# Designed miniproteins, single chains, part 27

Each design is a single chain, and the fold is of that chain. pLDDT is the mean over its residues in the fold that is shown.

## One batch from the design tools (miniprotein)

Design m973
Fold by ESMFold2-Fast:
Structure m973 (fold): chain A 68 residues (1-68)
Amino acid sequence: SPAEEALNLVIEVLESSPDPRFRELAREMRELLEQGKSPREAMRAIASRMSPEEQAALLRLIAEHSRR
C-alpha cells in the first residue's frame, strides 16, 4: 500500500542517518509495527514525537534519498 511504501522509505532514511536520535525513531517505528499498529498509526505516533526541526530535517533527507 502507499502507506506501507511511505513507512518503509521513512524507516530506511532514518536508519541510514548518522544521527542516533533518527536511528532511535526508526527502532520505535519497527516496535509499533511489531505490536500490530498500522503503518498510518505508527507514522502518526512518531511524527507527534518529533520537533518541527526534526521533521524538517527528515523531509530534507527523504528528498535527497529520492533523488538517488
Scores: mean pLDDT 79

Design m974
Fold by ESMFold2-Fast:
Structure m974 (fold): chain A 65 residues (1-65)
Amino acid sequence: MMIYDDAQVDAIADRLGIDRNTARAMIVLYQAQQGLITLPPGARDALIAVFGPDAVARVAAAINA
């Protein structure tokens, strides 16, 4: 399982122009979409509702840059 440390989360947050808590939530959504983690019931839907359907694509681009 890929685990992102605080430095990696901060780098992604800086690239996206968002705060660390938002970046961490988007990374969790990205990891769930990749099948790397299982989210609690309703958590995935709640994250998609808050950040939108493009959130995964945005964070994936930041991770792969």
Scores: mean pLDDT 74

Design m976
Fold by ESMFold2-Fast:
Structure m976 (fold): chain A 61 residues (1-61)
Amino acid sequence: MQPSLEELDEVVTEFLKEIEGKSPEEIKKIAEERISKTTSPALKQLLKAITEGILLGIELL
């Protein structure tokens, strides 16, 4: 299944909303669940990169 650009943006936006205010451990769990449910390698890679960036940002605060 090939996701549309609109679908990719929606998935990323929903993920960011879901992890807002969560602990690093919760963010990791949510990211793993979303990655496991997606079949797109590109989207898996994108979600992983976003998650790592967010976790680094939280640790620097």
Scores: mean pLDDT 75

Design m977
Fold by ESMFold2-Fast:
Structure m977 (fold): chain A 97 residues (1-97)
Amino acid sequence: MKEKVREKLKEAGASESTIENVLKLLEQAEEAEKTLPPEEAIFELEVLRALATATLTIEALEKRRKGDFEGAEKLEEVKDEISEWLDEKIEELREKA
């Protein structure tokens, strides 16, 4: 997941700081799933999903303002992929709780 997200964000023209921040959030999500009790992991993943989607939405809006509609669209695709991946993990954790 992280390597695929990194490559897609790079193709979208995301800033290095955005790429680093998003990848750090994904790493925190994986760690939370492994180390926290299911209910606490679910809460952490919901927060991380909100942070990742906000970060990518903001950068997509800035791309649109600069006329980079292709980059904005690619950022929105990555946002949706991350959201789906985290929702899938949350569902798995609900079954374990």
Scores: mean pLDDT 84

Design m978
Fold by ESMFold2-Fast:
Structure m978 (fold): chain A 67 residues (1-67)
Amino acid sequence: SSALAHYNLGVVYESLNQPDLAIKAYKRAIELDPSFAEAHYQLGRVLHFSDQEDLAAEAFERASELR
């Protein structure tokens, strides 16, 4: 499966209010393409809303480094 397919799956899980599944999908997209800035950003956003602030900060920092 492509990084983009897992990223799109994460977006679908967010629309279904399933943040844990969205996090898993975005992490898988990042495993397949570590330079996928948007996947790092979306991971940070979901982690922030899930009260995982330290992990969210790391994801946002990585997304910023890639842009």
Scores: mean pLDDT 85

Design m979
Fold by ESMFold2-Fast:
Structure m979 (fold): chain A 76 residues (1-76)
Amino acid sequence: MLEEIKKEAERAVELLGQLVKVLSKKDPKRAQEVGQEVAEKAREIAEAIQKGDYEKALELLKELIKKVEEELKKAE
C-alpha cells in the first residue's frame, strides 16, 4: 500500500506540474483556482495517512489524479 501511495503521489505531482505550466500561460486565474482545490485534496490525503487510513488516502489520490487529467484535457 505505501509503495502504491508513493507511485500515485509521484504521478499526481508530475501531472500537476504539467497542468500549472499550461494553465499559467492560458488562464492564470484558473491556475490559482485549481491550485486551491488541489491544496484542499492534499490536506484530506494527509489527514487520511495520519489516521492510518491508507485505503482512503489512495482513493483520494486517484480522485485527484482524475481531476487533474480532466483539467489538462480542458486546457488543451
Scores: mean pLDDT 79

Design m980
Fold by ESMFold2-Fast:
Structure m980 (fold): chain A 60 residues (1-60)
Amino acid sequence: MHRFTVRLDSEEKARRAAEIVRERYPGVRATARGNEVILESDESLTAAIGAALDAMGEGL
């Protein structure tokens, strides 16, 4: 099992990132805890990590 934690600027961004990961990568468990998103999967997390960071960086 692969596990990675992404820290974001706010709880709102963490919830948004977790939702996007769950929508795009249903095989990945994405859990928002405070300003962090915990990603867990038996497969590679690289794409899911990218999606979480993209959700955070949407500002322009």
Scores: mean pLDDT 73

Design m981
Fold by ESMFold2-Fast:
Structure m981 (fold): chain A 62 residues (1-62)
Amino acid sequence: ELEKVKEEIKEELGLSDAEIDAIVENAGVKTAEEAEKLKKTLLKVVENGRKEREEQRRKQLE
């Protein structure tokens, strides 16, 4: 259960294994239920930062 939620977060956000592990540890997530709440929070953060990332990526690709 927990590992499945971690995999979903990784796939949705395009993060590495190290990134997911660091986020989970820093957030103190130990259960699948907490991981689900973390997933919703991260998706919201990604939505807010998506536009900024797009602009930064354009500059990086040049």
Scores: mean pLDDT 72

Design m982
Fold by ESMFold2-Fast:
Structure m982 (fold): chain A 66 residues (1-66)
Amino acid sequence: MKLLVTDLGDVTHFTGLVLRLIGDPRLEVEILGENTLLVTHLGDEAGFRAFAEELRADPRYEVEEV
């Protein structure tokens, strides 16, 4: 399953997000723009849902399922 993630924070916040997500072997991360990522979750649906909910908990992230 895939998430489109837009970071509404500054460049430092976005860089921290990229480094955190790239470090997870269950995720494939594609950088689409200066503040936008396409994230593919390689795990089960429960893990994907938990991950999506954690991202949505930060109001600086716009998170959309694609």
Scores: mean pLDDT 82

Design m983
Fold by ESMFold2-Fast:
Structure m983 (fold): chain A 82 residues (1-82)
Amino acid sequence: SAAAAREALVAAVEALDLERQQTASLALMYVGSLRAAGEDEVADRATARSAEVVRAAKDVEELREGILEVMREADAEIAALE
């Protein structure tokens, strides 16, 4: 029925919003961990890059991949500083 189709669409949109929120939370938690470790400059760069990824990402997959790349780059910077 048309009502069932509309309900399924609403549920899909709500689920997509939750996935985007969860994915963005990974970046926020990671940056928080960097600041807690005293890596303030790396955290500032990771924050700026995460904001660019969030603005540019067209879907959840691009958002996830972009955030994981930011994390990898920040981890590499920290390893180079030691």
Scores: mean pLDDT 73

Design m984
Fold by ESMFold2-Fast:
Structure m984 (fold): chain A 71 residues (1-71)
Amino acid sequence: SEELKLYVEIGESAEKLGKKKYELGDYKTAYSLYQGAAESYERAAEIDPKYKEKAEESRKKAEEARRKAEE
């Protein structure tokens, strides 16, 4: 579906930018981006459950970025 495609594209874009920000030490921005990726993949998983793992991975990356931002 078009909706599934949009959620996946948003999730992938947010994840890629989140990784870049994390590598640059911008953990606060990385956290927000990985949260956005997780939310988009969670919506995609409602349509196609294969995206559940990507949503969980993005959640873990968000938590890691949040922890780093607090240091």
Scores: mean pLDDT 89

Design m985
Fold by ESMFold2-Fast:
Structure m985 (fold): chain A 62 residues (1-62)
Amino acid sequence: SLEALRAEGNALVARRDALAARLAELRAKNAPAEEIAAIEAELQRVDDEILALSDRLAALEA
């Protein structure tokens, strides 16, 4: 349903924001490049999921 997909979208946005905050902390602490890269990869995955969900929402709202 649209409500379920919107709830999923809100959860993905919250996860993205949490990962972005964690990335900022890791950079501020000069964390190992490997740890920074892992969070950047996770952010990319979440962004890809948000895009896929947006496509699904567009199809259902048409």
Scores: mean pLDDT 85

Design m986
Fold by ESMFold2-Fast:
Structure m986 (fold): chain A 90 residues (1-90)
Amino acid sequence: AEELLKKAIELLEKAIEALKEGNVEEAKKHLEEARRALLEAYQLKPNEKLEQAILSAGAAISNLEQGNVEGALKHAEEARKAAEEALKEL
């Protein structure tokens, strides 16, 4: 669980950087990979903060698909914060 969660945090940070640079395609790829890692971590050890991170990552992807880069950035930052809190609770 810890390794997957650390990987998800790294991928969320890469997605946030890509969003700030306007690289929508790269951001979407990293968000999708991060959400997958978060889901795998949740299956190994369910946690409320991890569920929150998954929901926020999904919201970031949805906003990006609708062309809302600012909304995607906000939700990606929320996902990163929730994932970091989940890591403390492992």
Scores: mean pLDDT 86

Design m987
Fold by ESMFold2-Fast:
Structure m987 (fold): chain A 101 residues (1-101)
Amino acid sequence: MITVTLSPASVEAKAGETVTITFTVTNTDGLPVRVSLYMEDVETGEKKFIDSKIVAPGTHTVTFEVKVPEEAGTYRLYAKATSADGTSATSEPVTLTVKPA
C-alpha cells in the first residue's frame, strides 16, 4: 500500500517566490516509488509537472521547493506516487494562492 500526504494544506505566496512543500510517503510495498509533484491552475484546469523523486520502501519525508507562477490566481499542488508495477496513489491537494508581486 502506498499513501502520500502533503503539508501544509494551504500556502499563500507572491508571484515568483519559492515555497517549500513537504511530502510524507508511506510505502509498505517492497518496491521503490516515484513521487511526482504537479500543479493545477484552478481556473483553466491546466496541469503542469514540477518535479519527481524516487522514494524507498518505508515511511519517508521528502521536501520540494516550488517556484510560484508569475500569474496571480489559485492553484492546487498534488503528488502522485507510482510504483514500477503501475500501482499509484494520489495525495489530497494543497491550495496555493498566488498574489500579485
Scores: mean pLDDT 80

Design m988
Fold by ESMFold2-Fast:
Structure m988 (fold): chain A 60 residues (1-60)
Amino acid sequence: MGKIAKALKDIPKVNEESLELKKGDIVEILEDLGGGLVKAKSLKTGETGIVDESFLEVLS
């Protein structure tokens, strides 16, 4: 299982590749893309997308 993280803020969907999250949503980090971006999966919705790692708090 990848690293588990929590969204620190509401994150809007800005393009087709981005992951929309609400503050407190739990995600699994699947891939480090470099440049401060990760590919993550929302455990609430099952949606996968790109998110800025600075908006996430790693829990594991």
Scores: mean pLDDT 82

Design m989
Fold by ESMFold2-Fast:
Structure m989 (fold): chain A 79 residues (1-79)
Amino acid sequence: AWNNLGNLLLAQDRLDEAVEAYKQAIELDPNFAEAWNNLGLALLNLDRLDEAVEAYKQALELKPDYAEAANNLRLALER
């Protein structure tokens, strides 16, 4: 529910609200790797690079084979 709300808000470029929705998803399930990856995407769009990198790292710690999170982290670190 919260992760899906975050995805909808992200698609609408409502970035601060998307961050809060993803944080709620993580509060309910801290092992939700997809929510951590999506939080990183929203934070990156807000130019909050250091926080985005940490979110992607959490997604990869939870799911090391998470190709999307690995690619997102690589691109963030190339800036």
Scores: mean pLDDT 87

Design m990
Fold by ESMFold2-Fast:
Structure m990 (fold): chain A 110 residues (1-110)
Amino acid sequence: MAIEEAVEKVRNAKSPRELAEAFADVLRALMEHFGVPGRVGVTTDPEEMERALEEARQTPPDRFRAFAFVSADGEPLALVYATDIAPEVWDLAVRLVDAAIRGEEPPPLP
């Protein structure tokens, strides 16, 4: 999938689950573009989200990362996680997703 297509999915997402799936697509597109390894997953299961957030706190960022889409009350509604991903790729994906949600121009690709 092209990075532009994945970013458009973020702009068109209508639920936390769709946002998480679009974020995962952005991560996969960036991994393919840069030719770097990694695994990406999405969950909306409260127990899986809690376990992923705990693992992210205990694990170095280059080994495990997690991002939760939360309600107004701070309750996790959907979560994206990634294993063995370069921090630069994760940080770029976060910036692309954040810009798309805010209706701003995407940051340039390195």
Scores: mean pLDDT 80

Design m991
Fold by ESMFold2-Fast:
Structure m991 (fold): chain A 70 residues (1-70)
Amino acid sequence: DLEKGEELFKKGLEAAKKGDLEKAKELLSQSIRYYERALRKSEKVEEAMENLSKAQKELKKVEDEIKKRK
């Protein structure tokens, strides 16, 4: 679950970089779910907490950019 979260986080950042904000939001939200799952399973807790924090921060940036379009 941690590795899957990392893969999705990386893909989310690439989507955001390309300006595909809706795709970035989807991928970052999925990444967060996998990191939360890793924490529930006590998988690499320190790494999962750090990655969860980073993913939440990036999701907030993407959501703020989407709101500017409305």
Scores: mean pLDDT 79

Design m992
Fold by ESMFold2-Fast:
Structure m992 (fold): chain A 95 residues (1-95)
Amino acid sequence: MPIQVEEVDIFATEERLNILIKSKGTPGLDAGKAVAKILEELGFTVEKVTQISDDRALVVARLPEGMSGEEAARLVAKALQERLGAEVRISVFKQ
């Protein structure tokens, strides 16, 4: 069965993506692990997967070398939309 993810908020910096996940009918931790696997397949280094609540998780990943936060956020958003059907919001922090 496909993991059902309702909403994803991607917060991108120059070094990391912080991804907040809201699942539907799936434990937040299991949804977080599914997102982490997709990130690893895309070449990201997953630093943590944390359960926030029964239906919410946080995933933190380091960007691949030479990739901007904006490029990373767009790449991940597309993958999560295509593979999980998630509604994705992106916030990019430039400093």
Scores: mean pLDDT 83

Design m993
Fold by ESMFold2-Fast:
Structure m993 (fold): chain A 79 residues (1-79)
Amino acid sequence: LPELSPNEQAVLMALVEAGRPLSAAEIAEMTGLSQSTVSRALRRLEALGLVERIRGRTTLYRLSEEGRRYLEERARAAA
């Protein structure tokens, strides 16, 4: 899997910590990143298949099945 930038890692970890779908604004609040930085990171993570976009009245994002596997693999590699 491609190496993630620090901002992309922060966004992905916010989704793990929350354990629920989050809006870009909620992720920005949790990470301290600007909403534009979060939106850019989310686009890359979605393109990599690590995050799913849920369209509704407010657009939400969640970890994909592949995103969960990516984090499990990285946890094993870090051990």
Scores: mean pLDDT 80

Design m994
Fold by ESMFold2-Fast:
Structure m994 (fold): chain A 109 residues (1-109)
Amino acid sequence: DERAELAGRAAEALGEAARLARELAKYASPEDAKRILSAIGQAAAHFNAGLVEPDAAAHLEEAARYLEEARRLVREAGERYGLPEELVERAVRALEEAAEHLRRLAELV
């Protein structure tokens, strides 16, 4: 089942993005950490809604939009606080991968 496989990949990528963002949060201000984690939390909420609610595509697109916001916030924090470049790039890649899986899933619902 392509839809189930893609949903699983999206969930895994989102989980990895959240894990890396929590690691990055240790180097950022509490306010910037909260903004990054909140954007990822909103993406997770919309992803879950996209799996069960009638307007699935809209929820999945909104989830991807929140992941794009989280990516922007991660890059800004990386520049502002001199965060480890390798960690910033891993987090950005995980967020971009999660957003791409969510957009592909939106095309199937």
Scores: mean pLDDT 85

Design m995
Fold by ESMFold2-Fast:
Structure m995 (fold): chain A 59 residues (1-59)
Amino acid sequence: MEEKIEEAKRHLREAEEALRAGDTKEAREHALKAMVYANEAGKGEEMERELQRRVLEAR
């Protein structure tokens, strides 16, 4: 379970970096993977809030 949370956090970071670089396709792919891993760990709702926060910050 902790491994799934670590993977979710890794993909969240990669999505944020892609947004900063202007690569919206790469950012979306990593965001989707972060959600998948977070849902498997029972943290999907928390990950969704964090993704929304990161996207707002990157704008």
Scores: mean pLDDT 76

Design m996
Fold by ESMFold2-Fast:
Structure m996 (fold): chain A 84 residues (1-84)
Amino acid sequence: LSAELRQALADGDWARVETLLKQAISKEIPEAQVVDVQVVAPRTFVIKVTNYSAELELRVRELIAKLLGVPVSEVTVDLVQVPA
């Protein structure tokens, strides 16, 4: 997964990055009710959920940083509440 994600980022394949991140979040943080994942920039993501919390935003940011192999400070996550 990490190798596939990093390759998709290198290729600028945002659709593949979005698919892989949605799969990873659903697997590693199953309580996150993820509706959509959008890449804004190589380290900036908008993630739409039905169960927003500040704690969930931090957990998602930490997971993405781990998958990318970068410090949490290098990753920006905008976790957005959407209707269920």
Scores: mean pLDDT 83

Design m997
Fold by ESMFold2-Fast:
Structure m997 (fold): chain A 69 residues (1-69)
Amino acid sequence: SQVRQQIAEARARGESFGLGGGFYKGMTPKELWELSMKVIDAMGASDETKQTLAQGIESITGEKLEIPK
């Protein structure tokens, strides 16, 4: 629940939630999401795993996420 709040607040400020558990100015949540998907793709994640992660984050943030192809 706290992560959901932090992501919403970062988005409102035009910031991203960083991988280190902090807020970063300059990278949007969309850019961070796209980077994260590229990383897990490079690690061999299946399309099913990517879709499950997208749905999980989408349910927390309330924003639709597109899986990079």
Scores: mean pLDDT 62

Design m998
Fold by ESMFold2-Fast:
Structure m998 (fold): chain A 55 residues (1-55)
Amino acid sequence: MEKLEKLKEEIEKALKESKGNLAEAVKRTVEAARRLGVSEKTALEILGEIVDKHL
Protein backbone atom coordinates (compact mmCIF):
# COMPACT_ATOMS: atom_id res chain seq x y z
CA MET A 1 0.00 0.00 0.00
CA GLU A 2 1.31 3.47 -0.87
CA LYS A 3 2.27 5.74 2.07
CA LEU A 4 -0.67 8.11 1.56
CA GLU A 5 -3.21 5.27 1.29
CA LYS A 6 -1.80 3.64 4.42
CA LEU A 7 -1.95 6.99 6.21
CA LYS A 8 -5.63 7.40 5.24
CA GLU A 9 -6.37 3.93 6.65
CA GLU A 10 -4.57 4.74 9.92
CA ILE A 11 -6.45 8.05 10.22
CA GLU A 12 -9.82 6.30 9.68
CA LYS A 13 -8.93 3.80 12.41
CA ALA A 14 -7.86 6.63 14.73
CA LEU A 15 -11.19 8.42 14.19
CA LYS A 16 -13.21 5.25 14.91
CA GLU A 17 -11.19 4.43 18.03
CA SER A 18 -11.31 8.03 19.34
CA LYS A 19 -15.14 7.91 19.50
CA GLY A 20 -15.60 11.62 18.84
CA ASN A 21 -12.49 12.85 20.68
CA LEU A 22 -11.06 14.90 17.82
CA ALA A 23 -7.98 15.98 19.83
CA GLU A 24 -7.02 12.32 20.29
CA ALA A 25 -7.63 11.64 16.59
CA VAL A 26 -5.35 14.57 15.68
CA LYS A 27 -2.61 13.26 18.00
CA ARG A 28 -2.82 9.77 16.49
CA THR A 29 -2.81 11.24 12.97
CA VAL A 30 0.44 13.12 13.70
CA GLU A 31 1.99 9.93 15.15
CA ALA A 32 1.00 7.95 12.04
CA ALA A 33 2.45 10.66 9.78
CA ARG A 34 5.79 10.50 11.62
CA ARG A 35 5.90 6.69 11.32
CA LEU A 36 5.12 6.81 7.58
CA GLY A 37 7.40 9.75 6.71
CA VAL A 38 4.54 12.05 5.68
CA SER A 39 4.45 15.72 6.70
CA GLU A 40 2.23 16.68 9.65
CA LYS A 41 0.52 19.33 7.49
CA THR A 42 -0.40 16.80 4.79
CA ALA A 43 -1.66 14.31 7.39
CA LEU A 44 -3.89 16.90 9.08
CA GLU A 45 -5.28 17.93 5.67
CA ILE A 46 -6.21 14.28 4.99
CA LEU A 47 -7.79 14.03 8.46
CA GLY A 48 -9.95 17.06 7.65
CA GLU A 49 -11.05 15.52 4.34
CA ILE A 50 -12.00 12.24 6.03
CA VAL A 51 -13.94 14.05 8.80
CA ASP A 52 -15.81 16.10 6.16
CA LYS A 53 -16.80 12.95 4.21
CA HIS A 54 -17.59 10.55 7.09
CA LEU A 55 -18.49 12.67 10.14
Scores: mean pLDDT 76

Design m999
Fold by ESMFold2-Fast:
Structure m999 (fold): chain A 94 residues (1-94)
Amino acid sequence: SEKNKKEVVKFTIDQLKKVFNDEETASKLYELLEKSIEEAVKEILKFLKEKGVPRWVIGELAMLFGTMLASKLNPVSVEEAKERIAELLKKAVE
C-alpha cells in the first residue's frame, strides 16, 4: 500500500541519518564521494540492504542519489558534501 511505501522510505531516511551522524562512517563515505560518487553510493546502498531496506527502495535511492550528486550536490570537499546531503535528508522528511 502507499502507506507502507511511505513508512519504508521514512525508515530508510532514518537509517541514512544514523550513517551520516556516525563520524567514522560519514568520513569514509565522504572521502569516497570525493574520489567516486558511484563507490560512495554503493557503500550507502550496501548498508541499507544489510539493515533490511527492500531492494526496490534501494533501486529508487540509487537513481535519486546518483542524479542529486551528479547534478545538484557535485561535492568538491568532504565538509560541503556532508552539509548538502544532511540538508537534503532534512527536507525529505519535512
Scores: mean pLDDT 61

Design m1000
Fold by ESMFold2-Fast:
Structure m1000 (fold): chain A 68 residues (1-68)
Amino acid sequence: MKEEGEKLIEDLERMARSLAVYDPEAAERIRKLAEQAKEYLEKGDFSKAKELVNEAYRLAREAIERRR
């Protein structure tokens, strides 16, 4: 579970880096959510970490849709 969560957070950080070129505001918001999710994951709060990861993915999807 924790290992899987870390993988998802890593993917979000990569997506935020890619989005920073086109939508720096969305990229920063996603990065902050990924950081918060990482903190909760380290504390063992997997439910909260998953919730934040899902929200970050939702924002990333919305930012991509705004482009095209």
Scores: mean pLDDT 78

Design m1001
Fold by ESMFold2-Fast:
Structure m1001 (fold): chain A 65 residues (1-65)
Amino acid sequence: MEESIKRLEEIFKEEKEELEERIKEIDEELKELEKQPVTPEIQRRKLALEIVKKLYESILKRVEE
C-alpha cells in the first residue's frame, strides 16, 4: 500500500510541475507584452493570458486540496 501512495504522490508532483511550468510560461509572455506599446491587440492578448493563468491557478489549488 505504501508503494501505491508513493506512485500517486509522484504523479501529482509531475502534474503540479507541468501546471507550474504552464503558469511560468504565461507569466513570461505577460512580462514580454508589458514591454510592448499599449495597443488594443496587446491588451486583448494580455487579458486572454490572464484568464488562462487564473484557470491553471484554480486547477492547481484544487489539486493541492
Scores: mean pLDDT 75

Design m1002
Fold by ESMFold2-Fast:
Structure m1002 (fold): chain A 59 residues (1-59)
Amino acid sequence: SARERRLAEAAANPDKNVFKYDSPIAEELALQLEDLGLPVPKSYEEAVRLLTEHREKLE
């Protein structure tokens, strides 16, 4: 899907991002963001914040 491709592209640019896909936790977050159609975060903290804010908007 287009979301999977976007996620892979962000993961392929580690030079600019502090967020790395080296852990199972990071992988799980990436899957959750993809399911919601959200962009790949630049950091773990940003991922959690985006997920929370987006979820709150939907509710």
Scores: mean pLDDT 61

Design m1003
Fold by ESMFold2-Fast:
Structure m1003 (fold): chain A 118 residues (1-118)
Amino acid sequence: DKGLKYLEAGDYDKAIAEFEAELAKDPNNAVAWYNLGKAYYEQGKYEKAIEYYKKALSLLPEDSKLRADALTNLGKAYYEQGKYEEAIEYYEKALEIEPENPFAIRNLEEAKKKLEEK
């Protein structure tokens, strides 16, 4: 998969172009929406990352492993915007699917700490 290879290499503009080409052929490809969200997140474009993670979630079944990953990354994008209450909500939703997810647990603790510092 060229899009994923570009994403792993840090070539986010090329990754975006490949995922957009995949989505032009299959707009129901939840994995491509998720990876498009990741590419925008890595560019610091958090509002677009949120939009595309939400699009991926709308297409994923409730029992999907990717759903937990998308919820965790959606929480991270809200955290980067300083929206700590929304970040907490999405990390808690991710932990409902994967209670032992170490990234969601750590990120939830950091977001709660940010609210305490306000």
Scores: mean pLDDT 87

Design m1004
Fold by ESMFold2-Fast:
Structure m1004 (fold): chain A 55 residues (1-55)
Amino acid sequence: MEEVKEEAKKLAEKGEDPETIAGRIAQRLLDQGYTNSEVVKAAKAALEAAEEAKK
């Protein structure tokens, strides 16, 4: 989860939209075999972290 937040911040600093970042991270976690509940939680954390970094 903390790794997801750091990745989201890094992508937001590069100019990606928070929604796009959350989607990318969710897709990556699904590819890695995480459960649906874990992916949803991580995507929300990523969205919040990206919004914080972008603003």
Scores: mean pLDDT 77

Design m1005
Fold by ESMFold2-Fast:
Structure m1005 (fold): chain A 78 residues (1-78)
Amino acid sequence: MEEFEDEIDAGVLELQAAVLSNIVRSRDLTPEEIEELRKQAAELRKQAETLKNPVSRQRVLAAIDELEALIDEKLAEL
């Protein structure tokens, strides 16, 4: 049960990170919206760190690292 739940949680977090990365890439964002996205990325990272499977955790953290890099790049353009 727990292993199955961990796999689902990992998939959900990876999808959420991908959706947020797409928002950062595809939209004109205000500084306030970018700060909100940064907060969401930080929350996803905290959730990813609770994943029990190290392979799934590493994959999700890599997706979040990409999201955070995109947010930082977008902030630098302001």
Scores: mean pLDDT 79

Design m1006
Fold by ESMFold2-Fast:
Structure m1006 (fold): chain A 62 residues (1-62)
Amino acid sequence: GELEKLLRAIGRVLRAMGDLLDAELRVRRNPDDPEARRELEEARRRYEEAVEEFRRLLKELE
């Protein structure tokens, strides 16, 4: 149902936030590492996608 989709979207946002923080810490440890920077870009994109999905679901409740 709708509630189940919303809870799943919240879970994705929280997960993506954790992944983003981990990626930022990796870049902080190795700022010259192109792999760490690439992972950070991917984590930011995933976080933005998760937030957008959550926003879309909230609009469906209006």
Scores: mean pLDDT 85

Design m1007
Fold by ESMFold2-Fast:
Structure m1007 (fold): chain A 66 residues (1-66)
Amino acid sequence: MDDNDKAIRALVDAAIARQNGDEETADKYYEEAAKLLGISVEAARKWADLIAPHAEQVRADLEGRG
């Protein structure tokens, strides 16, 4: 579903922003993902942490879908 793809993209962007030390941008993406998935910001942060080691690959896969 489009909202799920947008949420995953937001989680990936949050993980990358956090890796770059941009905490404000990361927090904005956590809030966006939480809203799209209907979960808490705390849960979105945990999901972003789980995908952080693979964030670049996940981003490429999502963009490859068109």
Scores: mean pLDDT 78

Design m1009
Fold by ESMFold2-Fast:
Structure m1009 (fold): chain A 64 residues (1-64)
Amino acid sequence: SDEEIRKLLEEAQRRAAEYTAFMRELKKKNITDIEEQLKAARERGADPEFIKTLENILKIKKKK
C-alpha cells in the first residue's frame, strides 16, 4: 500500500541521515569508543549494514 511504501522510504532516509552523522563522530573516536558504539548499535537493533560498517572501521583503526 501507499502508506507502507511511505513508511519504508521515511525509514530509509532517517537511517541514511543517522549514518552520516554517526560517521562524522566516528572519525574523532578511539578504538574503545568505536567498540562501545558497536555494542550500542547491536543493542538498539541498528541496520545490519551500519553494524558491518562499524566493524570494518574498527578493523581499520585496530590495524594501525
Scores: mean pLDDT 72

